# Ledger of designs, part 45: designed miniproteins, single chains, continued (3)

Each design is a single chain, and the fold is of that chain. pLDDT is the mean over its residues in the fold that is shown.

## One batch from the design tools (miniprotein)

Design m9535
Fold by ESMFold2-Fast:
Structure m9535 (fold): chain A 74 residues (1-74)
Amino acid sequence: SLEAVQQRLLALLRRAEELLEQARAAGDWEKARAILELVQTYMQKVFELLAAGDLAGAEAVLAEAERKLDELAA
């Protein structure tokens, strides 16, 4: 559902904010930049798909963003 996509997007943004704060505290500016670029890129893709009415596409893109953010957390 659209509500589920919105909840997942908010969860992704909260996790990205936590990881960004950790990267900045560690002085890891490369990781901080990667997190910001990931958020910018995937938010744009999700919004474009939602505007097109492609809920399944938005869900797939969110899953990819979640995976890539997990890779940055490692």
Scores: mean pLDDT 86

Design m9536
Fold by ESMFold2-Fast:
Structure m9536 (fold): chain A 70 residues (1-70)
Amino acid sequence: MPPPPPVLRRRFTPEERRLWEETLRLSGGDEIVAAAAVAELLRRGDFSPEAIREAVERARRERERAEALR
């Protein structure tokens, strides 16, 4: 299993584990995108399915922007 993101390095609650697994699934297994999405969701305090999708899309766009600078 992929390691938990830095924001979830403490023992997972069931909700935090679900959040990590869902963001990882939506990112196609991209741990960097998933970790950024989880950090955004924890900052916002919104764990709805819609918020999860938006956070993953935002993190993916930011990652694509970073790769474009290579």
Scores: mean pLDDT 72

Design m9537
Fold by ESMFold2-Fast:
Structure m9537 (fold): chain A 73 residues (1-73)
Amino acid sequence: MTEDELLEEVKKFIENNPNASEEEIEKKIEEVWARLEELIAREAPDASAEELARAREVLRGNAYKLAEEVKKK
């Protein structure tokens, strides 16, 4: 599973649950992050804690941007 596939999973969750609370969105982000962390461990086993933290923030930022786009429609 690629980062794009994981982001698509978050997007589908938001599209299927347009009234999802911030807490529900955060829970989905944590579920997807667990899978992304496994992918990073496989593809970049020497990734630093700082790199993992950055990847997590990118995922969170993208998820909230998608949620805002859905709300604007």
Scores: mean pLDDT 75

Design m9538
Fold by ESMFold2-Fast:
Structure m9538 (fold): chain A 88 residues (1-88)
Amino acid sequence: NAMKQVEEAKKLIDKAKEYVERATEALRQGRFDEANRLVDEAIKLADEAGKLLDEATGVPGSVKQKLANDIVAVRLLAVGVRVEAELA
């Protein structure tokens, strides 16, 4: 159901944030291959969360907007790490 999809999306977003944090740490330590791998995982989780959110019906717009914003934030941070790793 829609509420279960929202709950699952939130968990995926939280995991994606953890991967971005770990990727940022790996980048700072010069572990560029590990940083890129962690970024790929974060993006996959964000994409899965987005699909669940898109499929959820009858969810308040405010809830969908907040989660959509969280997904965008995760994607932007992940892309930033990737760009820095490729430039180093």
Scores: mean pLDDT 87

Design m9539
Fold by ESMFold2-Fast:
Structure m9539 (fold): chain A 86 residues (1-86)
Amino acid sequence: EEEVRQAFIDAAENLIKAAKYEKEGNKSLAASYFTAAQLHLVAAEVLGGELPEEVREKIQKGIDALNAGKYDEAIKYFEEALELLR
């Protein structure tokens, strides 16, 4: 489904931006992009979309890395998730 796939892509792109701004110490922009990513994930879920397990695993590892302050690892995992959504 085109709309579901695009919503997941938008979510991954916003997670990459959030992680980059967290690395830069720009907490307000990071929070804004993280919120945008969550809204895109909710939109995809409302449309009946399900993340492939591999994509979900990459996003979860990215979030875990972000929470641990490992920003470069978080960015890498979100970029890998984005590649899998193509």
Scores: mean pLDDT 83

Design m9540
Fold by ESMFold2-Fast:
Structure m9540 (fold): chain A 61 residues (1-61)
Amino acid sequence: MVEEKEVELEKPLIIDGVDLGKRLRVTIEGDTTTIENLETGEKVVVGAATGRAILHEGKLL
């Protein structure tokens, strides 16, 4: 199952020293999550649990 949502966070998201900004595209596929900065196009890959936590904190766009 693929789950893709765009969200806005109150604070910039930083993962492994990469600044992804506040506006994110979060794509959860299986056990993997791709997080994309909507303004820069920069991407980071994390686990599905991390992706779901971000979706719970963010406001849906």
Scores: mean pLDDT 81

Design m9541
Fold by ESMFold2-Fast:
Structure m9541 (fold): chain A 91 residues (1-91)
Amino acid sequence: HMTFAEAVRRLLEEKASAEEALQILKDVYERHPEHAEGVLTLLAGLAASEKLTDEQFDELKRLIEEVRKRHPELQELADSALRILDQARAA
């Protein structure tokens, strides 16, 4: 069965705009910080698959940095997501 994170990922790929996807992921993290690892994975996926504006890249980076500060155990995953974001922005 599809997890919530999997459903969100499919929504991002098939129907949701980048703005809508960012808002959904931000809201999920704010309400359910226990899903921080899943949120980081989806944020990295969004950065790799979607064309983002500079403002959307800045918002995404701020959210990843916030997760990194609150969840030091996820630092390596957050650093990986930031690297993906930087590469996507440079392309």
Scores: mean pLDDT 74

Design m9542
Fold by ESMFold2-Fast:
Structure m9542 (fold): chain A 58 residues (1-58)
Amino acid sequence: DNEEIAGKIAEAVFRRLVAAGVPIEEAIAQAKRTKEEALAAAKSGEDLRARLDEVLAA
């Protein structure tokens, strides 16, 4: 499910931003943008599982 995978990508990005000292409010806003971008990329044929693996590996 692309929605579920995009959510996991956004959650991973959110956790990294918070760990890096980004304010919670800004981290939430950036995670929402990341989820929207991931879903848009999936509509254009991008493999979100590969994207999730890269985000988790970094």
Scores: mean pLDDT 80

Design m9543
Fold by ESMFold2-Fast:
Structure m9543 (fold): chain A 87 residues (1-87)
Amino acid sequence: SAAALQQQAKEDAAAFRPVIEAQLAELQAQLEEARRNNDQQRVAELQRQIALGDRILALADLIQTTEFSTVVKEAERLERELREQEA
């Protein structure tokens, strides 16, 4: 049912949040190191990864606080962006 899928999505988002937060903290530390080393290619790569992680956290917030239909649309957008990165 839609209610069961929504509940599972909320539980998955809650469990996934600290994992993404930890990954973002690591990426931020790597970004600062890349900037110190003047590695422009690595800086650009890390900025893209951080932006994607921020979007995933925003989606997790939407899962917790908004209507299921809005969550589905945002998840579909994120899935398309992830697929494009796999080129």
Scores: mean pLDDT 78

Design m9544
Fold by ESMFold2-Fast:
Structure m9544 (fold): chain A 62 residues (1-62)
Amino acid sequence: MLEKASATKTITVTTRASDAADGLKEAGEQVAEEKKKGFEVVDFEVTTSGNTVTITVTLAKL
């Protein structure tokens, strides 16, 4: 956890590698809603395991 963050949230979207663009769009829409609440992106990670892509976005309210 970030020491200066008043709150943290994690957004996780799991999709197939062929659908990674749709997964990124879904994650982006969730990030946009959280940004309206004062959250900022502090970490962005994409992990691939076989044909599965996991998009993890960590947000913090600073």
Scores: mean pLDDT 78

Design m9545
Fold by ESMFold2-Fast:
Structure m9545 (fold): chain A 83 residues (1-83)
Amino acid sequence: RADQLRDLGQRYYQQGDYYTAGRYYSQAGIQYAQQGDYSSAADSFDNGSRYYQLQAQTDPSYKQQADDLSNVSNYLRTLAQLH
């Protein structure tokens, strides 16, 4: 499930498709968060943010998406630390 989305994201990153990689990592993060796995969700959104930052080198419109995912990742790391 979420692990499969993460693995797909890694494969697209290796191909240089940063947009598709970021999308799969974002989807993985959503699924991990829905399962209460806030640590894996935070890691997934952090990777998604990094990949959108790479995409933003070609298309600056992706900077906002990168920043948004980074903020969500930080929030989820805080939730993970509450236990």
Scores: mean pLDDT 82

Design m9546
Fold by ESMFold2-Fast:
Structure m9546 (fold): chain A 70 residues (1-70)
Amino acid sequence: SKLEEEYNKKKAELDELRKQLTEKLGVSPDATPLELLMKPITTQEQIDLVNRYIKLYSELVKLKKKLEEE
């Protein structure tokens, strides 16, 4: 379905963004959005990456719920 395609695309984007965050923030690849917010954020690049991650994660959670309701 279109929802599955959107979910898979956003999941791939999230996985790529997590890799960038682990390099920039020194966090685990398995870190939750809350754990990311607990890290010292000192640069605008770090702030932007965290915000993008939180937004994308939220979108994935919503898409997963919609897929489960199908």
Scores: mean pLDDT 74

Design m9547
Fold by ESMFold2-Fast:
Order: C-alpha cells, then sequence, then structure tokens
Structure m9547 (fold): chain A 79 residues (1-79)
C-alpha cells in the first residue's frame, strides 16, 4: 500500500540522516502541530532559513510536494 511505501521511505530517510534524524523528527512534529517555519526556528534555536532548508531537504528525500503531504507521510510512519 502507499502507506506502507511511505513508511519505508521515511525509515530509509532517517537512517541516511543519522545524527540529524532526531532534529528532523522534531521539525516534523512541529509541522504537524501547525507551526510556521519562523515558529519552528524559535522553538529549536535555528534561523528560519535553516528550517526552510531542512524542510525542503526532507520533502525532496521523501518525494513529497508540500507540507500537507509531508504531514500525511509522517503520520503513516507514526501510526
Amino acid sequence: SKMEEDREKFERMLEEFGEKAELYREIMELILAGLSQRQIGERLGLSQATVSKYIKEIMKKLGVKDKDELSRVYMAYLF
């Protein structure tokens, strides 16, 4: 199923990011909570530009086009 495929893609992405996997999980949790890139930066002590860069990197790796699709893929991983 697409949910199974999306979960596997997410697991592979986390393996590749290694030390940054925890940071990327935190970013995705904050996206699910509806925070803007600026708010995420304030919560994590990162610049908005850095948050934008990381979100784009995550989206590119997962093959998703927007934050809404990223949220659905991450939820498939969690549940």
Scores: mean pLDDT 78

Design m9548
Fold by ESMFold2-Fast:
Structure m9548 (fold): chain A 72 residues (1-72)
Amino acid sequence: SMKDAILAAAVEITEERVKAGELSEKEADRIELGVAYVLEGASYAEAARIAGVSPRTVREMLREAEERARKA
């Protein structure tokens, strides 16, 4: 599904950033959790609260993940 493709893209992007030293693995896991909650219908504020990240971080990752998924 498109939701599965977007979540997979978010995982790929966060893994790339962990390898580049830009994110810790725990930060990557939190961002991925936030994206998953938004894809299941949570608001950015709710997803960010549950995941322990900022709403901006979730919104920006979802935008990048959607772009990557559309190109695949």
Scores: mean pLDDT 87

Design m9549
Fold by ESMFold2-Fast:
Structure m9549 (fold): chain A 88 residues (1-88)
Amino acid sequence: TPALEAAREGWAAHNAALAAREPVVEAALADPEILARLQARDEEALAALEPALRRVLAGEASVEEARAAVAAYGAAVQALLDEAEAAV
C-alpha cells in the first residue's frame, strides 16, 4: 500500500539518521543511567507511534498519516540522542 511504502521510507530515513550518530548511540548504551532514561522515553514515543502503525497495517492510514507518524517518532528519538549527548 502507498501508506506502508511511506512508512518504510520514513523508517529507512530514521535508521540512516541513527547510523550517522552511531558514536552517540554507543555511548548512551554504555551508560546505565542514560540508557534507562532513553528506554523510558523511547517506550513513550513508541506508544504514540503504535496506533498510527496499526492503521497503516490495516490499510486505513493515508500516506500523509504514515509519513507524519514515522517522522514524529524519528524526531523524538533524535531529541533523546541530543539530550544523551549533552549529558556526557
Scores: mean pLDDT 80

Design m9550
Fold by ESMFold2-Fast:
Structure m9550 (fold): chain A 75 residues (1-75)
Amino acid sequence: SPLEEVEKILKEFEEGKISVDEALERLIKLAEELGWSDVVKYLREVAKLKDEEEKRRLTYLTIKLFAQELRELEE
């Protein structure tokens, strides 16, 4: 399930078990599988950010937004 994958990404990210780049790669793959082409483009731009703090912040926000959107699709 896409929701199960994003919740796993969220947990592993919050626990420090995956890097920002690993989280972004998994989000990009998930967005591609869901057909969210604009989100894929956005995440590829986030992956290019030189500010590691901002990159981490936007990655975390995106994980949370994916979880919210996918939960709404299951209701």
Scores: mean pLDDT 85

Design m9551
Fold by ESMFold2-Fast:
Structure m9551 (fold): chain A 88 residues (1-88)
Amino acid sequence: KEKILEEIERIIKEERQKLADEVVALARELGDEVVVTEVTSPLGYTLKFLDEEALSEENLPELEARAAALSKELYERYHKLMKEYEEA
């Protein structure tokens, strides 16, 4: 079980990085700069802006919607991996 848990941690770490990269890319496309994106938990994702002045109030709902969608995908993947671990 230890090797399965280590593999789950590795996969989740890689998926979090991909999620962060996608959100940063979207923010840049919308004209905002997101220097740091933070995962509040293994199952969630929250955007954290280093510079509030770079944040557009008009773009925030779209960034939050995208982050929520990607967070849901990450959560579903994590849940599948954890179920496999518990059944092993």
Scores: mean pLDDT 60

Design m9552
Fold by ESMFold2-Fast:
Structure m9552 (fold): chain A 83 residues (1-83)
Amino acid sequence: MSLEELEEEAKKLVQKGLELAKDDPEAQQSIKEMEKTIQQLLKQYRQSTDESEKERLLTLILVHIISLGAEIYYQEQVQRKRA
């Protein structure tokens, strides 16, 4: 998977999360903070020239994207129970 594909996936998850949390300002703030963290890690990855550091940064990016996905999955479950 390319770095660009990971960034696109993260953006899609953020947009979906914000739509799901449209009536929950606290959840919107948490999602925006997760987006900021992922974008900071992506910037560090692009600036790094060390292969080992890039591998560690990629792992951290993946962990944060998974965490964001889990939060969105939880928000979907909450909405389904209210619908």
Scores: mean pLDDT 80

Design m9553
Fold by ESMFold2-Fast:
Structure m9553 (fold): chain A 55 residues (1-55)
Amino acid sequence: MVQNLLVTGAKDEQAGEDAARQKGLELGAKPEDITITVAGKDKDGKTIVTASVVL
């Protein structure tokens, strides 16, 4: 099963990627089954990250 995650409000790309990875691991995914993509920045300059998690 593939689950999509959205992380908003991250201070930078690293923080957003770390948050997305943490959520994927909490769902029971392995690190290699988590694909993280930086989607851009919001109006406040905070980073938006998406992740695809294979469970």
Scores: mean pLDDT 81

Design m9554
Fold by ESMFold2-Fast:
Structure m9554 (fold): chain A 85 residues (1-85)
Amino acid sequence: MKAVEKIKEVEKEKGKEAAEKVKEITLAVASVEAYKNRETITEEMEEEILEKATEEAIKAVEEGKISEEQKKAIKEYRELVERSR
C-alpha cells in the first residue's frame, strides 16, 4: 500500500493528470509482470513488483518520457482486459 501513498504525493506535487498517468503505467506494468509470473508469484514478489512499477512510473512522468517497456506493458494490459470480455 506504500504505492498508493507515493501516487497521492504525485497528485499533490504535480496534479491530478500526472497522478492518473502514474496509476495507468503502474497498473499496466505490475499487472503484466504478475500475469507472466502467475504460477510462481508470492505476496512479497507482488509487493516488490508494485513498488518498482510505481517508482519507475513516477520517474517516467517526472521526466516526461514513458519507456518503451512501459508502453509495451500498457498495450499488453489493454489486450488482456479485452480478452477477458
Scores: mean pLDDT 77

Design m9555
Fold by ESMFold2-Fast:
Structure m9555 (fold): chain A 98 residues (1-98)
Amino acid sequence: AMAEALAKQIEENRRLKELIDRGRQLVAADPVGATAELKRKAEEYIAELKRDSGDPVAKRALDLAQKGIKEGDETTGYLYVVAAYEIYQEEREKRRAA
């Protein structure tokens, strides 16, 4: 139903914002070290998402990460990649537990 899809999108947007806000706080506390770590993780996570491109959840996470990179500055782009990957992992673990 459309209502279920909308509720899921609202929850995903809430989780995405939460993860990005948390990441921004870490960058504010350690701008150099946290940004370097985010860049390293983002590069690894993009490579993994591209490898798993046959998985619809991985493809959706990759699309979300690419949107963040296109619409944000470099640091914001990395934060979106890390957040999208964390959401992908949460969904993957949920599927294993079901």
Scores: mean pLDDT 77

Design m9556
Fold by ESMFold2-Fast:
Structure m9556 (fold): chain A 68 residues (1-68)
Amino acid sequence: MEKEEQLYKQAEQLLKQAQKALDQGDYATAQQLVDQAEQLVKQLDPDSPMRGVLQISVGVLRLALSKK
């Protein structure tokens, strides 16, 4: 559980940085940060509720990147 909390915090930080990059029009940096966050999320236990929350955030940012 402790390792999952650390992975969650790292993925959340990357997603926040991706959102800032997206807001600034830096789609290349935003895409790279989302990809890195998704790799961390895949390391979480599939039964973890934290994984579900992060997967939604990754999906939202990927949709925003694909529309712009």
Scores: mean pLDDT 78

Design m9557
Fold by ESMFold2-Fast:
Structure m9557 (fold): chain A 62 residues (1-62)
Amino acid sequence: SRALVVDLLMHDMGLSRAQAEEIVDLVEAGRREEAVALLMERTGLSRERAERAVDGIAANLA
């Protein structure tokens, strides 16, 4: 569920709703590298952790 993923990003990673929705939009559009880069910028996660998080988001949206 998109709503569940947005809520998890907000609560687990401290993102605003707008930031969480932008990352989800990039993932749904197949723009994985942009989603990873934006998540790293917004959260300070390492690339490896951001890649895992984005892949988890994609799996939960399928």
Scores: mean pLDDT 86

Design m9558
Fold by ESMFold2-Fast:
Structure m9558 (fold): chain A 83 residues (1-83)
Amino acid sequence: LEEEIEELEKRVDELFKKADELYSQGKHDAALKIREEVMGARADINMARAALERGDVQTAREYLENARKEIEKAEKVLKEAES
């Protein structure tokens, strides 16, 4: 689970960086949509860490799955904006 959290955190950081680049290029709608999804993913990752600290592995997995879906939505927006 820690390896999954690290991977998702890295993807979130990269998406924030890409959203800033898109915003500077005038692609404001795409940038804001990416930021919205990755902010949700960051919140879910934080909740997963909290669940793990209390020993609730099942709840942690559910939050990480939600975070992954939000990251994938952001990545699709990024791909469309870069095409």
Scores: mean pLDDT 86

Design m9559
Fold by ESMFold2-Fast:
Structure m9559 (fold): chain A 91 residues (1-91)
Amino acid sequence: SEVTLLEFRLLALGGGLTVIERIVKNHPNDLARLKEVLEELEEMIERGRELLEEAEADPEVPEKLVERLRELLRRAEELKEEVEKKVKEAE
């Protein structure tokens, strides 16, 4: 089902974000890694926004799934701002 595919995509994005959060935590001063993380976060946010737009357009998608996707995007955007600040301060 389309809802099942969206749930799997959300799970994959959430897993990816958790890995990125761990990289930032373990390597907070590694400028090269932080720049790579920033590129991955930008791509993740773009894909997440596309999924949110699709989910909001589909009345069969449960509101709780839309809420989870919004929360994931907020978390990713907050991490992106943190990483951008660290990269800018290190240059």
Scores: mean pLDDT 86

Design m9560
Fold by ESMFold2-Fast:
Structure m9560 (fold): chain A 89 residues (1-89)
Amino acid sequence: SKEENKERILNFLLSDPHKSYSVSEIAEKLNLSRKTTSELLKELEEEGYIGRDEKGRYTANPVKFPLKKALELQVEEGVELLEEGVRKV
């Protein structure tokens, strides 16, 4: 299904989060059409799971998102850890 293909793309990008890929590279690696891959990558970027690097290539690290959103998520995780135990170093 379309959702299954989105999951495959996301898992592929997450397996090598330090690498960025073009639409063509992802399509070839997963044996998908370039059109399908482009549409699914756009949806994943809009949902915040992936972003694009300075060259417009897709990565699991959402470099497109403002620092404020990344800090929001990290602060929420930090507060959870602080509430569960003053002594976890």
Scores: mean pLDDT 67

Design m9561
Fold by ESMFold2-Fast:
Structure m9561 (fold): chain A 103 residues (1-103)
Amino acid sequence: MELSASAPRVQVDANGVIELVTVVKVKVEKPAEFEIRVYINGEEAPYQATEPVFDENGVAHIAVRIRIPRSLEGQTVTVTIEVINKETGEKLVLEQTVHIPPA
């Protein structure tokens, strides 16, 4: 299994809530169900994920939206994404550093 992700994009909703949006790409030998865990500065963070869409090369594309607590505004955070293949138990980890804009 191979893991990559797009650089997280910072977006602000109509209520001023800051979200990070990234697309996680998981290459597998056969289609599988995944478990995703997201951590910000080592603490588990709430997120929303789309259902995986497999392309012709067997790569699963999963859009992930991560809500950022207001307490982290103006800070640089480490975002850790863990992807677990539920069939094999294989776990891959991706870390990215993101600057959260000040309020």
Scores: mean pLDDT 78

Design m9562
Fold by ESMFold2-Fast:
Structure m9562 (fold): chain A 61 residues (1-61)
Amino acid sequence: DIARIKEILEESKTKAERQDKTLEFIQEKYPEKAGKIGSAYLLYKAAGMSYLDAIVTAIKK
């Protein structure tokens, strides 16, 4: 999963695209928990985490 997340982040050209593509990945991979993980991910990003760290931390919770 980490390798795919890195690929999405490298291919994304804007902050909005990175956010949208990573939220799409969360919804595809964890559809039953997408809302929970997505909310945690956005909170971690707002707290200053990198996209990668925010996503990985959100998935673990």
Scores: mean pLDDT 78

Design m9563
Fold by ESMFold2-Fast:
Structure m9563 (fold): chain A 68 residues (1-68)
Amino acid sequence: SAELEAKKAELEKLAAEVMRKASPEERQEILRLMHEVLSAEEHGSEEEFLAKLEEAIRRLKEMKERLE
């Protein structure tokens, strides 16, 4: 759906921005979040995928705010 595509693009943009500034420990956390999203995309429903996308975006936004 357009919503899922938009959220995925937002997540990818946030992940790229945060990864540039992140410590090794923070990078591991980002990778864990991305793995959860990928797992939901592969094995879950669209609803589960959306929920994991929203969680990852929220957490990455928090991390970005802290790094800025």
Scores: mean pLDDT 82

Design m9564
Fold by ESMFold2-Fast:
Order: sequence, then structure tokens, then C-alpha cells
Structure m9564 (fold): chain A 84 residues (1-84)
Amino acid sequence: SDELAVAATEINGIRTLLENPEILEKEYGEDAEEVKKKLEERLKELEEKYPKAAELAKKLPPIELTEEGLEKGLEEAKKLVEEA
């Protein structure tokens, strides 16, 4: 389903950002710590609501944190959902 693919892509993106905190510092500066906290809270919410999406996200490559990378990540997540 689109909902599961969207959730898996969002989980993958958040995990990628949390594994690379320097990206948050570069993009958000003084707000990086606040954004990190919100991302950690959102990740927990998504993993609890969509445990299957969290499992699928582990099989996705790290997302390139660009508009094109996010769109590619969503397309790959949709393919995994259709194959599962």
C-alpha cells in the first residue's frame, strides 16, 4: 500500500539523518538539536504504528537527502511493498 511505502521511506530518511547529525547541523544550525529531538520522536511513532514499514526500511539503501533522492527512496519502498 502507498501508506506502508510512505512510512518506510520516512523511517529510512529519519534513520539516515540521525546517523549523520552533521547534515542537521549544516541545514538547521542552531535548530539542529530541536529538529533531531522531533525526528527521534517521529521515528518512534512510525515504528510503533508501522512495524512492517520499519522492517522494510532496513532493506532500503540510505536515502540521498535531496528531493530526487527522497522520490527515488519512495519508489524503491513502493516496489518492496508490492513484492512483500
Scores: mean pLDDT 75

Design m9565
Fold by ESMFold2-Fast:
Structure m9565 (fold): chain A 100 residues (1-100)
Amino acid sequence: SHMEEEQRKLEEARKRIEDFLLYYSKAFEDRSPEAIKEKQEYLEIFDEVKPLVRKVREEEGINDLLEAMARVYPELSPELQEKVDRFAEKGRELKEKEKS
C-alpha cells in the first residue's frame, strides 16, 4: 500500500542520514587530500539542505539534526539524494570496517 511504502521510505531515509552523518564525523578527522576534498563536498551538500532543515525545524519544532534531515530527505532533488546516498554508503563501509 502507499502508506506502507511511505513508512518504509522514511525508515530508509533515517538510516541513510545516520550513515551520512557518521562519515561526516570521520572524514573531518582525516587530513589526507581526499578527506579535504570530501569536506568541501559535505559543506556543499549541507548548504543545499540547510533551507529545508530550517523550515522543518521552524514548522515542526524538531531540534534533532538527524530527525530534521531524515524528514527533508524525500524532498531533496534526485541529484542531491544521490550525493547524500554516496556519502551514506561510505559511512556504512566505515561502520563495517570498525567492527573488524
Scores: mean pLDDT 77

Design m9566
Fold by ESMFold2-Fast:
Structure m9566 (fold): chain A 91 residues (1-91)
Amino acid sequence: MKIEVELVGKKSIARVTVTGPENYTIFVGIQLNPDGPAPPQIRQVENGEVLEETADSENLTVNVQIMLLKGKPGEVVPIEWKPAGSASTQP
């Protein structure tokens, strides 16, 4: 996994690029100035997708949270949903 973080626009814009292993779904949350009023929004991204977060203040600090789940983003897996439980439901 590779994480690249760049501060641009006098360090008021954070650009984040995450490259994970193949067959994984990547979720990224970006928070500028950890003491900000809102929690980071976690969102699904593609490998090498560039995310930008902007704030009015210069010289920001950036926190990046990353979660990796097995499975490709947008992968259609034909799985039949069955409830976990006994077959004891009698008509």
Scores: mean pLDDT 63

Design m9567
Fold by ESMFold2-Fast:
Structure m9567 (fold): chain A 81 residues (1-81)
Amino acid sequence: SSMEKEEKVIQEVEDRLVGAYVAAAEALAAGEDPAAILARFEAVVRESKEYVREHIKDEEKREELIAAMDRALAQFRALLA
C-alpha cells in the first residue's frame, strides 16, 4: 500500500540520518575537521530531503519531514559552534 511505502521511506531516512550522526560523532572523536564533518552531514540531509520529495506524495507529511530534517541540521550546526 502507499502508506506502507511511505512508512518504509521514513524508516530508511531515519536510519540514514542516525547512521550519519554516529559517523559524525566518531569523526569528531578522531579529531577530524568540524567543517568537513558538517559538509558531509549537510550532504546526507540534502540527499534525504530529495529522497522524501521523490517518494512522499502527501504535501503536509513531506513538509513536516523536511522541517524536522532542517531542525536536526540546525541543532548539529549549533553543537559544532
Scores: mean pLDDT 85

Design m9568
Fold by ESMFold2-Fast:
Structure m9568 (fold): chain A 75 residues (1-75)
Amino acid sequence: SDGLREAERRGQRAAEKINGIIEGVAEKIAAGASEEELRQFIVDSLRTVMGAQDPLSDLALDNLIARARELLAKK
């Protein structure tokens, strides 16, 4: 079951990295960042933090921004 434990660790690390990106987006929204700045930040963060090279869909970008807005609304 080493494969299962490693998959769980990878999933946890990926979730932590995505949560960090969402928190960063929320901070930028609070600072008055534009939609373009938010999109660029997400793309750069995913490339740097997760090693993602492929472009995200507009839907995926919008979903991350929506999650960040929800995080801010909870404060």
Scores: mean pLDDT 76

Design m9569
Fold by ESMFold2-Fast:
Structure m9569 (fold): chain A 65 residues (1-65)
Amino acid sequence: AADERNQEVARFIGRILRKIGDLLDEIIKENGGSIKPTPEVLEKFQKLNDEISKEIKAEEERLKA
C-alpha cells in the first residue's frame, strides 16, 4: 500500500516538470535553439518561477488539508 500523499506529490511533480519543460522548449524555440540572456528571456523565466512558486504553495496547502 502506497502513501496517498506520496502519490499526490509524485503526480504534482510530474505536472510541474512537464510545464517547465514545455515552457523552456518554447523559449528555446523562439530564440533559435538556445536560451539567450536577454531581458525578454529573463522576464519569461521570472514569470515561470512565480507561477511554480504559487503552484507549490497551493499544493502544500492542499496536502495540509
Scores: mean pLDDT 71

Design m9570
Fold by ESMFold2-Fast:
Order: C-alpha cells, then sequence, then structure tokens
Structure m9570 (fold): chain A 61 residues (1-61)
C-alpha cells in the first residue's frame, strides 16, 4: 500500500535496522522492501542514514 516516508527516526540507523523496524511495525519482510536513499535503492545493509538523507521504503510488487 504505497510509500513509507520515515524521516527523523532513522537518522543514525543502518539500512538493516530500518528494514527490521518496517518488518516489526508493518509486517513487510526485508526481502519485500525497497529502501530508497535520496531516490535511489540502497542495497548495502551497513549504510548509515544521515540527517541529509531522504529515506523511503516501498513494498516490492
Amino acid sequence: MGELSLPEQFIGKTVAEVRAAVERELGIPPEQQVVLVNGAEETDDNYVITEADQVSVLPRG
């Protein structure tokens, strides 16, 4: 059901931590998540989200 924009709560977290939070809160498994950082898919689970980043999570179709 569309896009998740989750701005400030993910500052300082890794992409892996974002995926785990989305799974816990919304029931979307990590393999069904597309994590976009500044409009591009970020596949490195060790990437640390910064305050300058725009982060969105989409379910895979």
Scores: mean pLDDT 74

